Designed miniproteins, single chains, continued (4). Designs and how they scored, part 23

Each design is a single chain, and the fold is of that chain. pLDDT is the mean over its residues in the fold that is shown.

## One batch from the design tools (miniprotein)

Design m12828
Fold by ESMFold2-Fast:
Structure m12828 (fold): chain A 56 residues (1-56)
Amino acid sequence: MAEELLEKALEAIRAGDIETASKLAREAVAAEPDPEKRKEFENRVLREYLAAAEAA
């Protein structure tokens, strides 16, 4: 479930839908019970934002 939300958040970032991406990213982090995994999710979201900004 948390991984599914993360994948959808990353796809939304790539599509330029920042509002949906932010909502899904927060839901993914909230759904993940492992604090180490939550940090990984946050880092993946930040990396995708940077990649999208570089590509634009």
Scores: mean pLDDT 79

Design m12829
Fold by ESMFold2-Fast:
Structure m12829 (fold): chain A 65 residues (1-65)
Amino acid sequence: LSEEGTRAYEAGDYETAARLYQEELERFPDDFGSLLNLSRAYEGLGDLERAEEYRRKAEELLREL
């Protein structure tokens, strides 16, 4: 998981957190942690549609395994 993304999220910088988690997903599209964290970052930004999209992707990965 992106440590820098997590630090940004904890600081309340959801925009930076979302960008960093998105970059992580470009490298590892099925990374459960990054999908979940990106969902939370979008929730912090008020982008509930994208937050739900990434949350569902993360949950689907967990259930499929």
Scores: mean pLDDT 78

Design m12830
Fold by ESMFold2-Fast:
Structure m12830 (fold): chain A 80 residues (1-80)
Amino acid sequence: SPIEALREALELVETETDYEKFLEGIRSLAPQLPEELRRLLLTLAENVVDAAKKGQTGLADYYKRLLRDVLRAAIEELEA
């Protein structure tokens, strides 16, 4: 279900410290994520990994917070 996929994606954002596993996990969940958010969530996840690989830790943290906030908002909306 879309809400279960969003919760699993949020868990990956909060717990997965390996950026390759993190991005792989988000990509594997993409077909189950809400269609309207799928591209945004993938882009934010890719931006986290790209910034981290470039040593831009502040930018990586910024994108990770945005991704987390979008996932939380989407979960709250679907639970309403």
Scores: mean pLDDT 86

Design m12831
Fold by ESMFold2-Fast:
Structure m12831 (fold): chain A 104 residues (1-104)
Amino acid sequence: MEEIRKEIEEMKASLSEEQKEEVKKKIEEEEKKLEEKVEEVLKKLGVSEEDAERARAVVERGDTAAFAAMDPKTQQAALTFAVKDVALAVTEVVEIKEAYKKEL
């Protein structure tokens, strides 16, 4: 997993300055879209800001025991944050690969 991230970083480093800016811009656009979607989901779940912060921390730490001990709404908040992180990682990989195909 960490080796894949390192390979993606090396691929990104081999892109031209213009291609790097294009990839960055597309990632920032998707991040904004996903952040708004996360906010809507959290609002619909009725999760407090404090519980949302706890959910984020649990996901960042990978603390499965703490996750299992959380109430269902807070668990859904944690899953929402995890899905956003995965979606952004996939978007970055796709955009980097597309930029590579355009070089030659």
Scores: mean pLDDT 77

Design m12832
Fold by ESMFold2-Fast:
Structure m12832 (fold): chain A 64 residues (1-64)
Amino acid sequence: MDAEVEAALHIIRAAVAEKTAEKTGNPEDYREAAEHYQRAYDLTGDENLRKKAEELRKKAEEVE
């Protein structure tokens, strides 16, 4: 699988999980979103994705 395609799929899954987390307030949903953004960062090196993952992980801790 192309790394760019794999990263794009992780970004889409992260966005869906983030939207779900905003509706549920469930820390597990925030962690899922963070994990997908982190994986996209690992594949692309895009620092904005790393920052987004860190923000969502912190949000998960705050709502726990």
Scores: mean pLDDT 83

Design m12833
Fold by ESMFold2-Fast:
Structure m12833 (fold): chain A 55 residues (1-55)
Amino acid sequence: LDPAEVAAQMLARYAGVDRERALAILRANPDPAAAGEALGVSPEAVATLLALGAS
């Protein structure tokens, strides 16, 4: 779950979303599109941050 943790941290820093909430939503919604809609952020941004966390 390292990619989701990295994505949650970046969303907290850059999108103003609570880190724990972002992490919970990312874990409940493995599809970046669904997670982005739930968080009110771009699906492409979620997909990019998850990819960065995987590296």
Scores: mean pLDDT 77

Design m12834
Fold by ESMFold2-Fast:
Structure m12834 (fold): chain A 60 residues (1-60)
Amino acid sequence: SAKKLAEAEKLLKEAEANIDDLELTRKLLDKIGELADEVSLPKELVKRVLELQRELAEKS
C-alpha cells in the first residue's frame, strides 16, 4: 500500500511537471487511476488529480 501510494505521488508529480505534454500526462493519469483502484488516495492527492484532469481537458 505505501509503495503504491509513493508510486502514485511520483506519477502525479511527473504529470504536473509535464502538463503541456498532453499525451504523457494522459498516460500518467491512467496509471494513477489504476493505482487508485488498488489503494485509497489521500484527499490532497485526489484534489491534485482532479485539478490536473480539469487543466488537461481544457487544453485538449
Scores: mean pLDDT 81

Design m12835
Fold by ESMFold2-Fast:
Structure m12835 (fold): chain A 72 residues (1-72)
Amino acid sequence: KEEEKKKIRDEILKLIGEILRLIGDILELERELEKTTDPEKKAEIEKKIKELEEELKKLREELKKLEEKLKI
């Protein structure tokens, strides 16, 4: 059981790294969005942000499941 918990912790750390990367990408796109006045480019950036936010939600759900397994 303890060896399995160590593996889950490693997977959690890896997943946190991926989440932080996505957050960084979203923040960078939000900065670009603020600087953008062209409606077409604005719409493209907004679409990209929403796609990354969807991926972030999925990773957060996986993180919660792994954390719940660790607490058991």
Scores: mean pLDDT 83

Design m12836
Fold by ESMFold2-Fast:
Structure m12836 (fold): chain A 58 residues (1-58)
Amino acid sequence: GTAVAVKDYEAQGPWELSLKKGEVLTDVERLLDDEYVVATDANGRRGIVPREYIEITA
């Protein structure tokens, strides 16, 4: 799946991705608790982001 960042996010740890509003994420997977997703950023980095900072598009 794909997603778009709806607002800027600064990573709080090495396992998280930093986001810019409008950034496209690929390979989006929802985690079981639904608070976070795993995704790949535009630079090929894979990590977790809070679900409320993204909109899932596909």
Scores: mean pLDDT 79

Design m12837
Fold by ESMFold2-Fast:
Structure m12837 (fold): chain A 63 residues (1-63)
Amino acid sequence: SHDEADRYGTLGVIYFNQGKYEEALEAFEKALALTKTLPESEARRRAIETLEKYIEKAKEKLK
């Protein structure tokens, strides 16, 4: 659902800011999967772009 996607996205940001990059990555991937189930809109596109950028940043931190 939309609320679940938002919750996982927020959780991912919290984990990322705490340096918990593995937990952040898992949360952002869940948020991305949920967001992709929503109807297409400008908000959905922006959310996907933001989540994909955070996923890449978290992956870079784990290298």
Scores: mean pLDDT 86

Design m12838
Fold by ESMFold2-Fast:
Structure m12838 (fold): chain A 87 residues (1-87)
Amino acid sequence: SKREKLKAIVDELLAFLEKYLSPELVALLRGEMEYTIDLAMLLPKDVAQFLVYNNFLYIEHRLKALGLPEEAVAKVREARKKLMAVL
């Protein structure tokens, strides 16, 4: 299903981020990402894509502010593009 594809993208991203972030921060990001996906599935495609774009771009900026390497930031950007393509 569409939901299973979106969840798989989030799960892959979070598994990658586990090497940089505490379990508590991973859990916080999971909640935020899953909430964004749940909202996006209730919205028209263009609005859903805009929501995912903005919320994941904000995650990207926050990870930069926390000092994560460019590789981790690039993985968030890659996941955002994959999520938007599935929507």
Scores: mean pLDDT 89

Design m12839
Fold by ESMFold2-Fast:
Structure m12839 (fold): chain A 86 residues (1-86)
Amino acid sequence: MDPERLELEVEISLEQMGLAVLKRIFPRLTPEELPEAIAEVERIIKRAEELARKAEEAGDEELAREAREIAEEARALLEELRERAA
């Protein structure tokens, strides 16, 4: 496997795992924890978008799609977090 592609796969998997953890704990978040959760979701969105761009530049449409799906799911969670914080 191309070392660059392997690095992208690992980084995409890490962001996917981070988002999955946030989704799991979301119902149990306290008002005091919401700002940190919002910041973490915003970080995941930015990183997933960067990874999608890198995958697209590398010609890996499958990895680019996976990264975009993570960004979309993270944006949905961000909206829910902001509604709960309001």
Scores: mean pLDDT 85

Design m12840
Fold by ESMFold2-Fast:
Structure m12840 (fold): chain A 66 residues (1-66)
Amino acid sequence: STVNPEVLELEIEASLYYMKAAIYKIIAERYKKKGDEKKAAEYEKKAEEYRKKAEELEEEARKIEE
């Protein structure tokens, strides 16, 4: 096995942030269906923040493997 533990840790953390983003996106969709556009936008913003954090962690993992 040639798995780098630091890369594995970053990939696991990225996966957790993607899960958080998905949860907030589901919450946003539920508020949008209820007509609460303000809360929908708030949770969509949180989902986007967590998605960006996940992408940053994946990019860090990629740079270590280079």
Scores: mean pLDDT 86

Design m12841
Fold by ESMFold2-Fast:
Structure m12841 (fold): chain A 89 residues (1-89)
Amino acid sequence: MIKIEVTPEQREALLAEARRHFPDLPVAFATSVEEAKEILKNSEGRFALVVPSLELAVEIARIAPEYGYEFVDFRKVGDGYVLILEKKE
């Protein structure tokens, strides 16, 4: 089970950086696989998912297809990582 502890300040900094890089996409943040699964269930279309670690990003990319999402792009932004995910029709 992967869960990363982040401060509220770290979360806001990562979200701000992700929004700067992807201004036209909805942005979500996850600190665990469980949070990511809830985001995948409740999201539509293409969105940016911000995570604080590479290990968590890799695990989310692995499970995303089970929720109907394709892994489109991956970028390091600030001290975090962003996955661009798109729902398959």
Scores: mean pLDDT 81

Design m12842
Fold by ESMFold2-Fast:
Structure m12842 (fold): chain A 90 residues (1-90)
Amino acid sequence: ADAELAALRQEGLALAGEVQALLAEHYLSLPPERQEEVLARVAEIDAAALALREAIDSGDVAAARAALARLRALAAELRALLARLREELR
């Protein structure tokens, strides 16, 4: 159980690092209205990351798995959004 929670925590941190890298690469090149759209998605990711942390801290493996799955989905949506915005700005 503790080993599984540690693995879920590590995976969440890896996803957070991927999101941070995407934002560092692309966010400041976007026009202000598109930056607002990205920030709304980042707020959803932050909420999912908080839910994951709370589930891990409570020892709820099922809740942690669900929160991590949500975080993965939101990170994928952010990647797709940034790819779409880059094509629109070319």
Scores: mean pLDDT 84

Design m12843
Fold by ESMFold2-Fast:
Structure m12843 (fold): chain A 98 residues (1-98)
Amino acid sequence: MEGLRKEAEEYLEKAKEALERGDYKEAAEYAANAALNAVAAGDEELAKEALELLKEVLEKLPDHARGLFAAALAASYLGDLEEARKYLEKALDIIFSK
């Protein structure tokens, strides 16, 4: 669990750097990894920060299925089940429609 928290922090910084660069696909992948690792580590603050960054990235890259699933997981972990459901529905639509 200690390693997951550190990896979440590292992925979060990489996601921010990719977003500043305009590499939205890389930012989405790093932000998704940050959210997944933060939830797995049980770190609510990191999960919230990763979700907020992932929301920014998904505005630029709305059809990123992995990013949407990671956002749904983080939102669910943070207790926002309505927001989690919206991200999950978008991810499922992409998988079944594309």
Scores: mean pLDDT 84

Design m12844
Fold by ESMFold2-Fast:
Structure m12844 (fold): chain A 58 residues (1-58)
Amino acid sequence: DLVELSEKLRELIKENRDLPLEELIELVKKFIEENPEFTVPPDELLKIIIENIIELLK
């Protein structure tokens, strides 16, 4: 579920908001790899989701 994934990613990014964008993207990809319950979105869509969450947290 993309909504559930997005909410988990929002919390992960919020906890690590002091990290550069590149490290946040890497952290998010690692999180998804370690949580096989989530469907991995395409890289382009995943980056858009991450960028939107970062923008909302600014």
Scores: mean pLDDT 72

Design m12845
Fold by ESMFold2-Fast:
Structure m12845 (fold): chain A 75 residues (1-75)
Amino acid sequence: ATRLVLLTVTSAKAEYAAKTATLTGEAEGGGRHLASAITERDGTVIGVSGFAVEPGDRATATLTIEGGAPVSATA
């Protein structure tokens, strides 16, 4: 009955090069997740969160970049 949800959040600005990126995740029924964020030298930031959720529950991933506004994705 468990569904695997993969959320990818991306942002790109030259000023994000070498900045710290933090990815946080939350799931309505599960709370169990894996999260990773990678910042490229050109300022591309990629955050990937994997969740194990029950059918019908939502998962949200929020990417926060040093000096930038947070970006969120929900599924």
Scores: mean pLDDT 69

Design m12846
Fold by ESMFold2-Fast:
Structure m12846 (fold): chain A 71 residues (1-71)
Amino acid sequence: QSAIALNNLGLVYESLGKFEDAVKAYEKALELDPNHADARNGLRRVLGFLKLGGALSPEQEARLEQILSKA
C-alpha cells in the first residue's frame, strides 16, 4: 500500500473521530515515506487533538513525538 493511500486513510479516521486509528495510518505512511509532509502534518495534528482531549498515555505520547522527530 502506498504512503498516499495510508495518508488518505488517516484523514478518513480523523473525520470519524478515530484518532488512534488515524495515528496508526499516518505512522504506516511515514514508514513507507518518512518525508511525506502531509502524513507528518496529519500525525502532528492528531497528536494535538489527543493531547487536548487527555486521551494519550505518557508512553503513547513519547512514541508519537519520537516518530515526528524522525520525520
Scores: mean pLDDT 77

Design m12847
Fold by ESMFold2-Fast:
Structure m12847 (fold): chain A 70 residues (1-70)
Amino acid sequence: AKELFEKGQEAFKKGKYDEAIKYYKEAAKLLSGQEQIETLNNLGRAYLKAGKRYEAIKAYVEAADLLTKL
């Protein structure tokens, strides 16, 4: 989980947004609580940079919903 999140961050820093999306999606499935929320926020940013505005909004909304349940 953490390794996938770190690979997502590295891909994002290199401008490889589709690759970052792939890693963040896998990490979000394996993480819970604050780590899942952080991963979903990073997924939203990666979607936004890839021009996928609707997917970005969905990721941010999921992160916000999870935050209200902590």
Scores: mean pLDDT 84

Design m12848
Fold by ESMFold2-Fast:
Structure m12848 (fold): chain A 97 residues (1-97)
Amino acid sequence: DEKIKEYEKKIEEDPNNAEAYNNLGKVLFEEGKYEEAKKYYALAIELKPDYAEAYYNLGEVLYKLGKYEEAEDAYKLALNLDPNYEKAKKKLEEVKK
């Protein structure tokens, strides 16, 4: 779709643009393309290891894939990077047994 093409162009212009990878992952996640979304969130984290939002988004896609323990770890990393990240805190309460 047009949003995917927009973020692909941003990546072509700057291959180190972690935000463009994260945003491409978010569009793919909304389309239900969870494995592709996971790939782009992982690339965003490789480019920017302190990217709290990308860890949160990785947690969301891992949860959709049924990888609950890995999702919990991703949410914990997001909250560790941003202690005021309310969405990550709430998700940690949901994935705890």
Scores: mean pLDDT 85

Design m12849
Fold by ESMFold2-Fast:
Structure m12849 (fold): chain A 86 residues (1-86)
Amino acid sequence: GKVVITGSGLNVGQKMALLGVGVDGEMLGGTSTVTVDGDSLTITIDGSSEAAKAAAIALASGLKDGGATVTITVDGDTITITITGA
């Protein structure tokens, strides 16, 4: 499975939480790639386990509760999460 998380306008704490999901994805048997394009941070986790997918969704829910705008799209075994900070 694959998880793609793109964040923009995030504060330092939100960016660190997003990077933490990338690390968790690696520790749970996936391969994490970090891409920076200006103010946007993208984490791609290839070979995501169900635990890594759950961690990504939990992060997105937490950031939404913290005032971010979150969109989650599921296409087969791929989860795409877009996060825009306040």
Scores: mean pLDDT 74

Design m12850
Fold by ESMFold2-Fast:
Structure m12850 (fold): chain A 65 residues (1-65)
Amino acid sequence: MTPREVALSHAVSAAQQALLEGGDPRKAAREAALEAAKKLGVKLSDKELEEIVDEALAIVQRNLA
């Protein structure tokens, strides 16, 4: 997997968990993507981060619809 794909996977999992717990899925997705990137030693631009967060939320909505 690319670092971006790993960050997206973590963002999706975090967003789903946040929704189940009554938290903020966008915040959870953003924090998870940043943490995954940090562990992989890569820097995400603000644009890449928002694209990952938006994709993660779209995936979660699709899974829960």
Scores: mean pLDDT 82

Design m12851
Fold by ESMFold2-Fast:
Structure m12851 (fold): chain A 67 residues (1-67)
Amino acid sequence: SMEEEVEKLLEKVRAAMERLGFSEEEIERTIKELKELAKKLSKTLSQDELLNALDREAVRRLIELME
């Protein structure tokens, strides 16, 4: 389902952030923001479009946090 695929993507983002040494607070904030974005976009985008949009946004946010 779309919900299962979103959860898998969020789990991968969490694991990546943990490996990069981000704090639990930063990880929780990022995951929460991506989950809110997924909820908004799920109303208009297909599953594949949603997952691609979330993947791109996750990468963008990780780069921003590393600045």
Scores: mean pLDDT 84

Design m12852
Fold by ESMFold2-Fast:
Structure m12852 (fold): chain A 68 residues (1-68)
Amino acid sequence: MSPEALAAEVEGGVALIAAAVAKRLGDEELAKEYAERVLEAAERLRAAGDDEGAANLEAAAKELLEEI
């Protein structure tokens, strides 16, 4: 994995965990903020050539946003 892809995937994964936790705690605003950060990480991951990883992060973030 490229260093750029690895950094984006780690940032996206951490933001996704934070979004999921915020949602479970009922903090919809915080969950939305972290979900947006996941989408930003997905864009960077796609730019680094990992379309599959980017699609997975986008799907997870959109699912979280739709449930809010």
Scores: mean pLDDT 82

Design m12854
Fold by ESMFold2-Fast:
Structure m12854 (fold): chain A 73 residues (1-73)
Amino acid sequence: SSAEEKERLLKELYEAALRYYKEVKKLPEEEAEKKAEEIVEKHRDDPNEVIRKIILDYEIEIGIHEIESYVLG
């Protein structure tokens, strides 16, 4: 159902944003969780395609940071 797909996407958005704030932004866990919750709330009513793009953007940023960390570390 569309509601089940939205719930899945919002969960994936939370996980991607949380990982971004923890791994890329190096925020403490509590602050990263709060930021991830804020991102989910901001986008809860957005079309599924918009949510998918935001998830992808976070995943790309995480991937770039991982590559940069291996090359520059």
Scores: mean pLDDT 87

Design m12855
Fold by ESMFold2-Fast:
Structure m12855 (fold): chain A 57 residues (1-57)
Amino acid sequence: MREEIEREAERMVARARAAGLDVSPIEAEIKRLIETAESVEEFAERLERLLVRQALA
């Protein structure tokens, strides 16, 4: 499961960066989500919320 969460994180972050989003300010938070998430689905929902918030900053 952790490896699946890490792969999803890489994909989501890569797509966000390709769209022009700077994820550097939230890298530590993303890493914490990878460590604390219990499922890939929960992780993806929480990361999406962080990416949306970062896009507004």
Scores: mean pLDDT 80

Design m12856
Fold by ESMFold2-Fast:
Structure m12856 (fold): chain A 80 residues (1-80)
Amino acid sequence: ATLRTRVEAVSSEDGKETHVKVTTTRTTATSTSTESSEGVVPGTAEKVARMIAASLPADAEVELRVEGKKAVLEATQQAP
């Protein structure tokens, strides 16, 4: 199976908090399932996204894009 995790982080105007949306899609030969969750955490979008990237498994393929107040992290890993 292939597991894809997308994190979308958008910081507030003052950079004190970041709205985070996490979407995980699991694809197998017979099915695709998607789960999403949202929350607000302290800090800027870039800082939050970089901390999440550092917490991912070492074997995950990770791409991080930062555009001002917005950060997008995409991780791909193979799962049974």
Scores: mean pLDDT 79

Design m12857
Fold by ESMFold2-Fast:
Structure m12857 (fold): chain A 120 residues (1-120)
Amino acid sequence: MTKEELRQKFLELAKKVYNLLDELISLFKEGKATKEDVERKSKEILQLVEEILDIARSYATPEDEELLAEMERLFQEIKKLSEELIKNYDDPEKAIEIAERLKAVFDRLVELAGTILERS
């Protein structure tokens, strides 16, 4: 994969995660969220975030060690928030708070991944 193709793939993966988060928030606001929908979308988010991490790891240099460690920490936070989201699927107010927190953590992960890819 070229550097340009890699950057494009990263942006497409990030966009898919944001779209899934926005869809979840909409489902909670409409009172239409099922446990199955929340579990499915949470699993898709985790898979897409792991692909972003794999891209970042593949292009990281030794100078990016601290950025990679922070991204791995943020991924563990995303995983925990996804589990909390599933547990609170029937509490729309709480679920929306968790989804917004997950979005903020993901924003930071995207910023760090972008930094690694720009240096590569």
Scores: mean pLDDT 86

Design m12858
Fold by ESMFold2-Fast:
Structure m12858 (fold): chain A 58 residues (1-58)
Amino acid sequence: DALEKVERLVEEAEKEKDPWVREITLSMALIYAAVAKLPQEVIDKIAELLDKAVAERE
């Protein structure tokens, strides 16, 4: 349930054209994963994607 929601947010972010919206969507996925206490590997993967999105904005 929580994992599916996080996966959906990540997929939505990957399809998003606007870098700002992509960053916000990934941030929401990260917060949800942390609150739902998903495996650290999942949290780390989302954090890496967020870092890349931020770098693209620069």
Scores: mean pLDDT 79

Design m12859
Fold by ESMFold2-Fast:
Structure m12859 (fold): chain A 76 residues (1-76)
Amino acid sequence: SLEEKADELMKKGVEYWNKGDYKKAAELFEQAGDLYEKAGNKTKAVSAYYFASLMYEKAGDTEKAKEYRERAEKLS
């Protein structure tokens, strides 16, 4: 399912976060959030977008960090 695919992306995102690859972690959390949103799981989408925002901030991408923070806030 879309949700199961998103769960796998979340696990990979955490792996890259632990390795300090913030840009790759952000991209994986972003993709997971998009899939959770398509699956109708707003709670998990909010969490994924929040983590994407945090990772984009750590990667120095302040514009994407703001975009995904605002997307998470809109869904919550």
Scores: mean pLDDT 90

Design m12860
Fold by ESMFold2-Fast:
Structure m12860 (fold): chain A 57 residues (1-57)
Amino acid sequence: SALELAEKAREAVDKARKEGRLTKEELEAIRQAIEVYEGIKLSQEQILESLLTGKRP
């Protein structure tokens, strides 16, 4: 799934950052995966919180 793929990409980028071997092409590809992953995670959390508390997302 997209979420699983994004999670693996996020781990790969974290490791590459620690090693200092991120290329421009790799950064762009994994950035998209990270944004998808964070978007899904954040959206789900915000929706649940809004429903439980009536607070706007």
Scores: mean pLDDT 62

Design m12861
Fold by ESMFold2-Fast:
Structure m12861 (fold): chain A 67 residues (1-67)
Amino acid sequence: MITLRYDPEKTPLEVVEEAAKILREKGYDVRVEARDTGDFIEVEVDGRPVLRVPAGLSAEEIVKGIL
């Protein structure tokens, strides 16, 4: 399972949800959580922090940063 934690003040929900949709279409289970992560989207895989993606990216760029 991939968990995307994002800051709603820094990244629009629609961008994070589109990234989650792309990941789900690729066969991943995805959870989206609003947190105070600042200028980054924090990516967890199976409950472990793996990487941080900048908040200014498109949904496709977020997915490319994860995969």
Scores: mean pLDDT 82

Design m12862
Fold by ESMFold2-Fast:
Structure m12862 (fold): chain A 70 residues (1-70)
Amino acid sequence: SEEEAEAAKELGNELFKLGRYDEAFDAYTTVILKYDPNNAEAIFNRAKALEQLGQTAQALSDYQEALELK
């Protein structure tokens, strides 16, 4: 549901602020895979979490996808 998608996104945002980047990645991935695979904001924020985790190649891929969906 839209409520569940928003809850997962909000959870991801709070986890990111706390420096819990692995959990933030999981929350954003739930938004993308379960609710909206074309959610540019969730994909972009997942890329930021991946970048903080040192997963630079994966982060770049997600950044490119988010930009293409704009």
Scores: mean pLDDT 85

Design m12863
Fold by ESMFold2-Fast:
Structure m12863 (fold): chain A 63 residues (1-63)
Amino acid sequence: MYLPPDFTVEEAARLFGVPPEEVELKIDESSPPRLFGVETYTLVDGSEIKVPRAAARKVEVKV
């Protein structure tokens, strides 16, 4: 997925509804950053977060 470079473990924990210690973020430096668009993520409570892909790098999130 594409996340802002400053996306925190706490924000990922909220996004997936798991404790922060169960979240691992890894930047995929082999994938080019996106130049435009917005990625939408659905939180456990059904709310949505929109992440600008133009400034984002591909990140692997492990839960």
Scores: mean pLDDT 58

Design m12864
Fold by ESMFold2-Fast:
Structure m12864 (fold): chain A 62 residues (1-62)
Amino acid sequence: MLSAEQLREAAAKVEAILKETGDLPFAIHAYEDLAEEARRIGDEELAEELERKAREVRQQYE
């Protein structure tokens, strides 16, 4: 199980990969997985932020 700090670091890596590669499907899946993990550790604020990021990327993918 990842800590909140590790989840934030993972999210930053996903953002970097997305900016470098443009891999929208990867970013959507990765943010959704991280949001689920944030919910498991009880960080609802982080989960909502990650879900919002996934939705923003999904809108670009359409």
Scores: mean pLDDT 80

Design m12865
Fold by ESMFold2-Fast:
Structure m12865 (fold): chain A 55 residues (1-55)
Amino acid sequence: SSLDEANKILDEMSERLREIIAEKRRATTPEEKAALAAEARAVIDEGMRRLSELA
């Protein structure tokens, strides 16, 4: 049960991060790239928080 929930969270994080990475590769300005890097960090932080709630 907990493993299934963890896998679901990880899959969601992976999907979101793939989208952000693709946008970052298309971004042309350093400011756009920095903003997308911050979004990726937020996705990771939120995912880690959700995983911690399963423990």
Scores: mean pLDDT 86

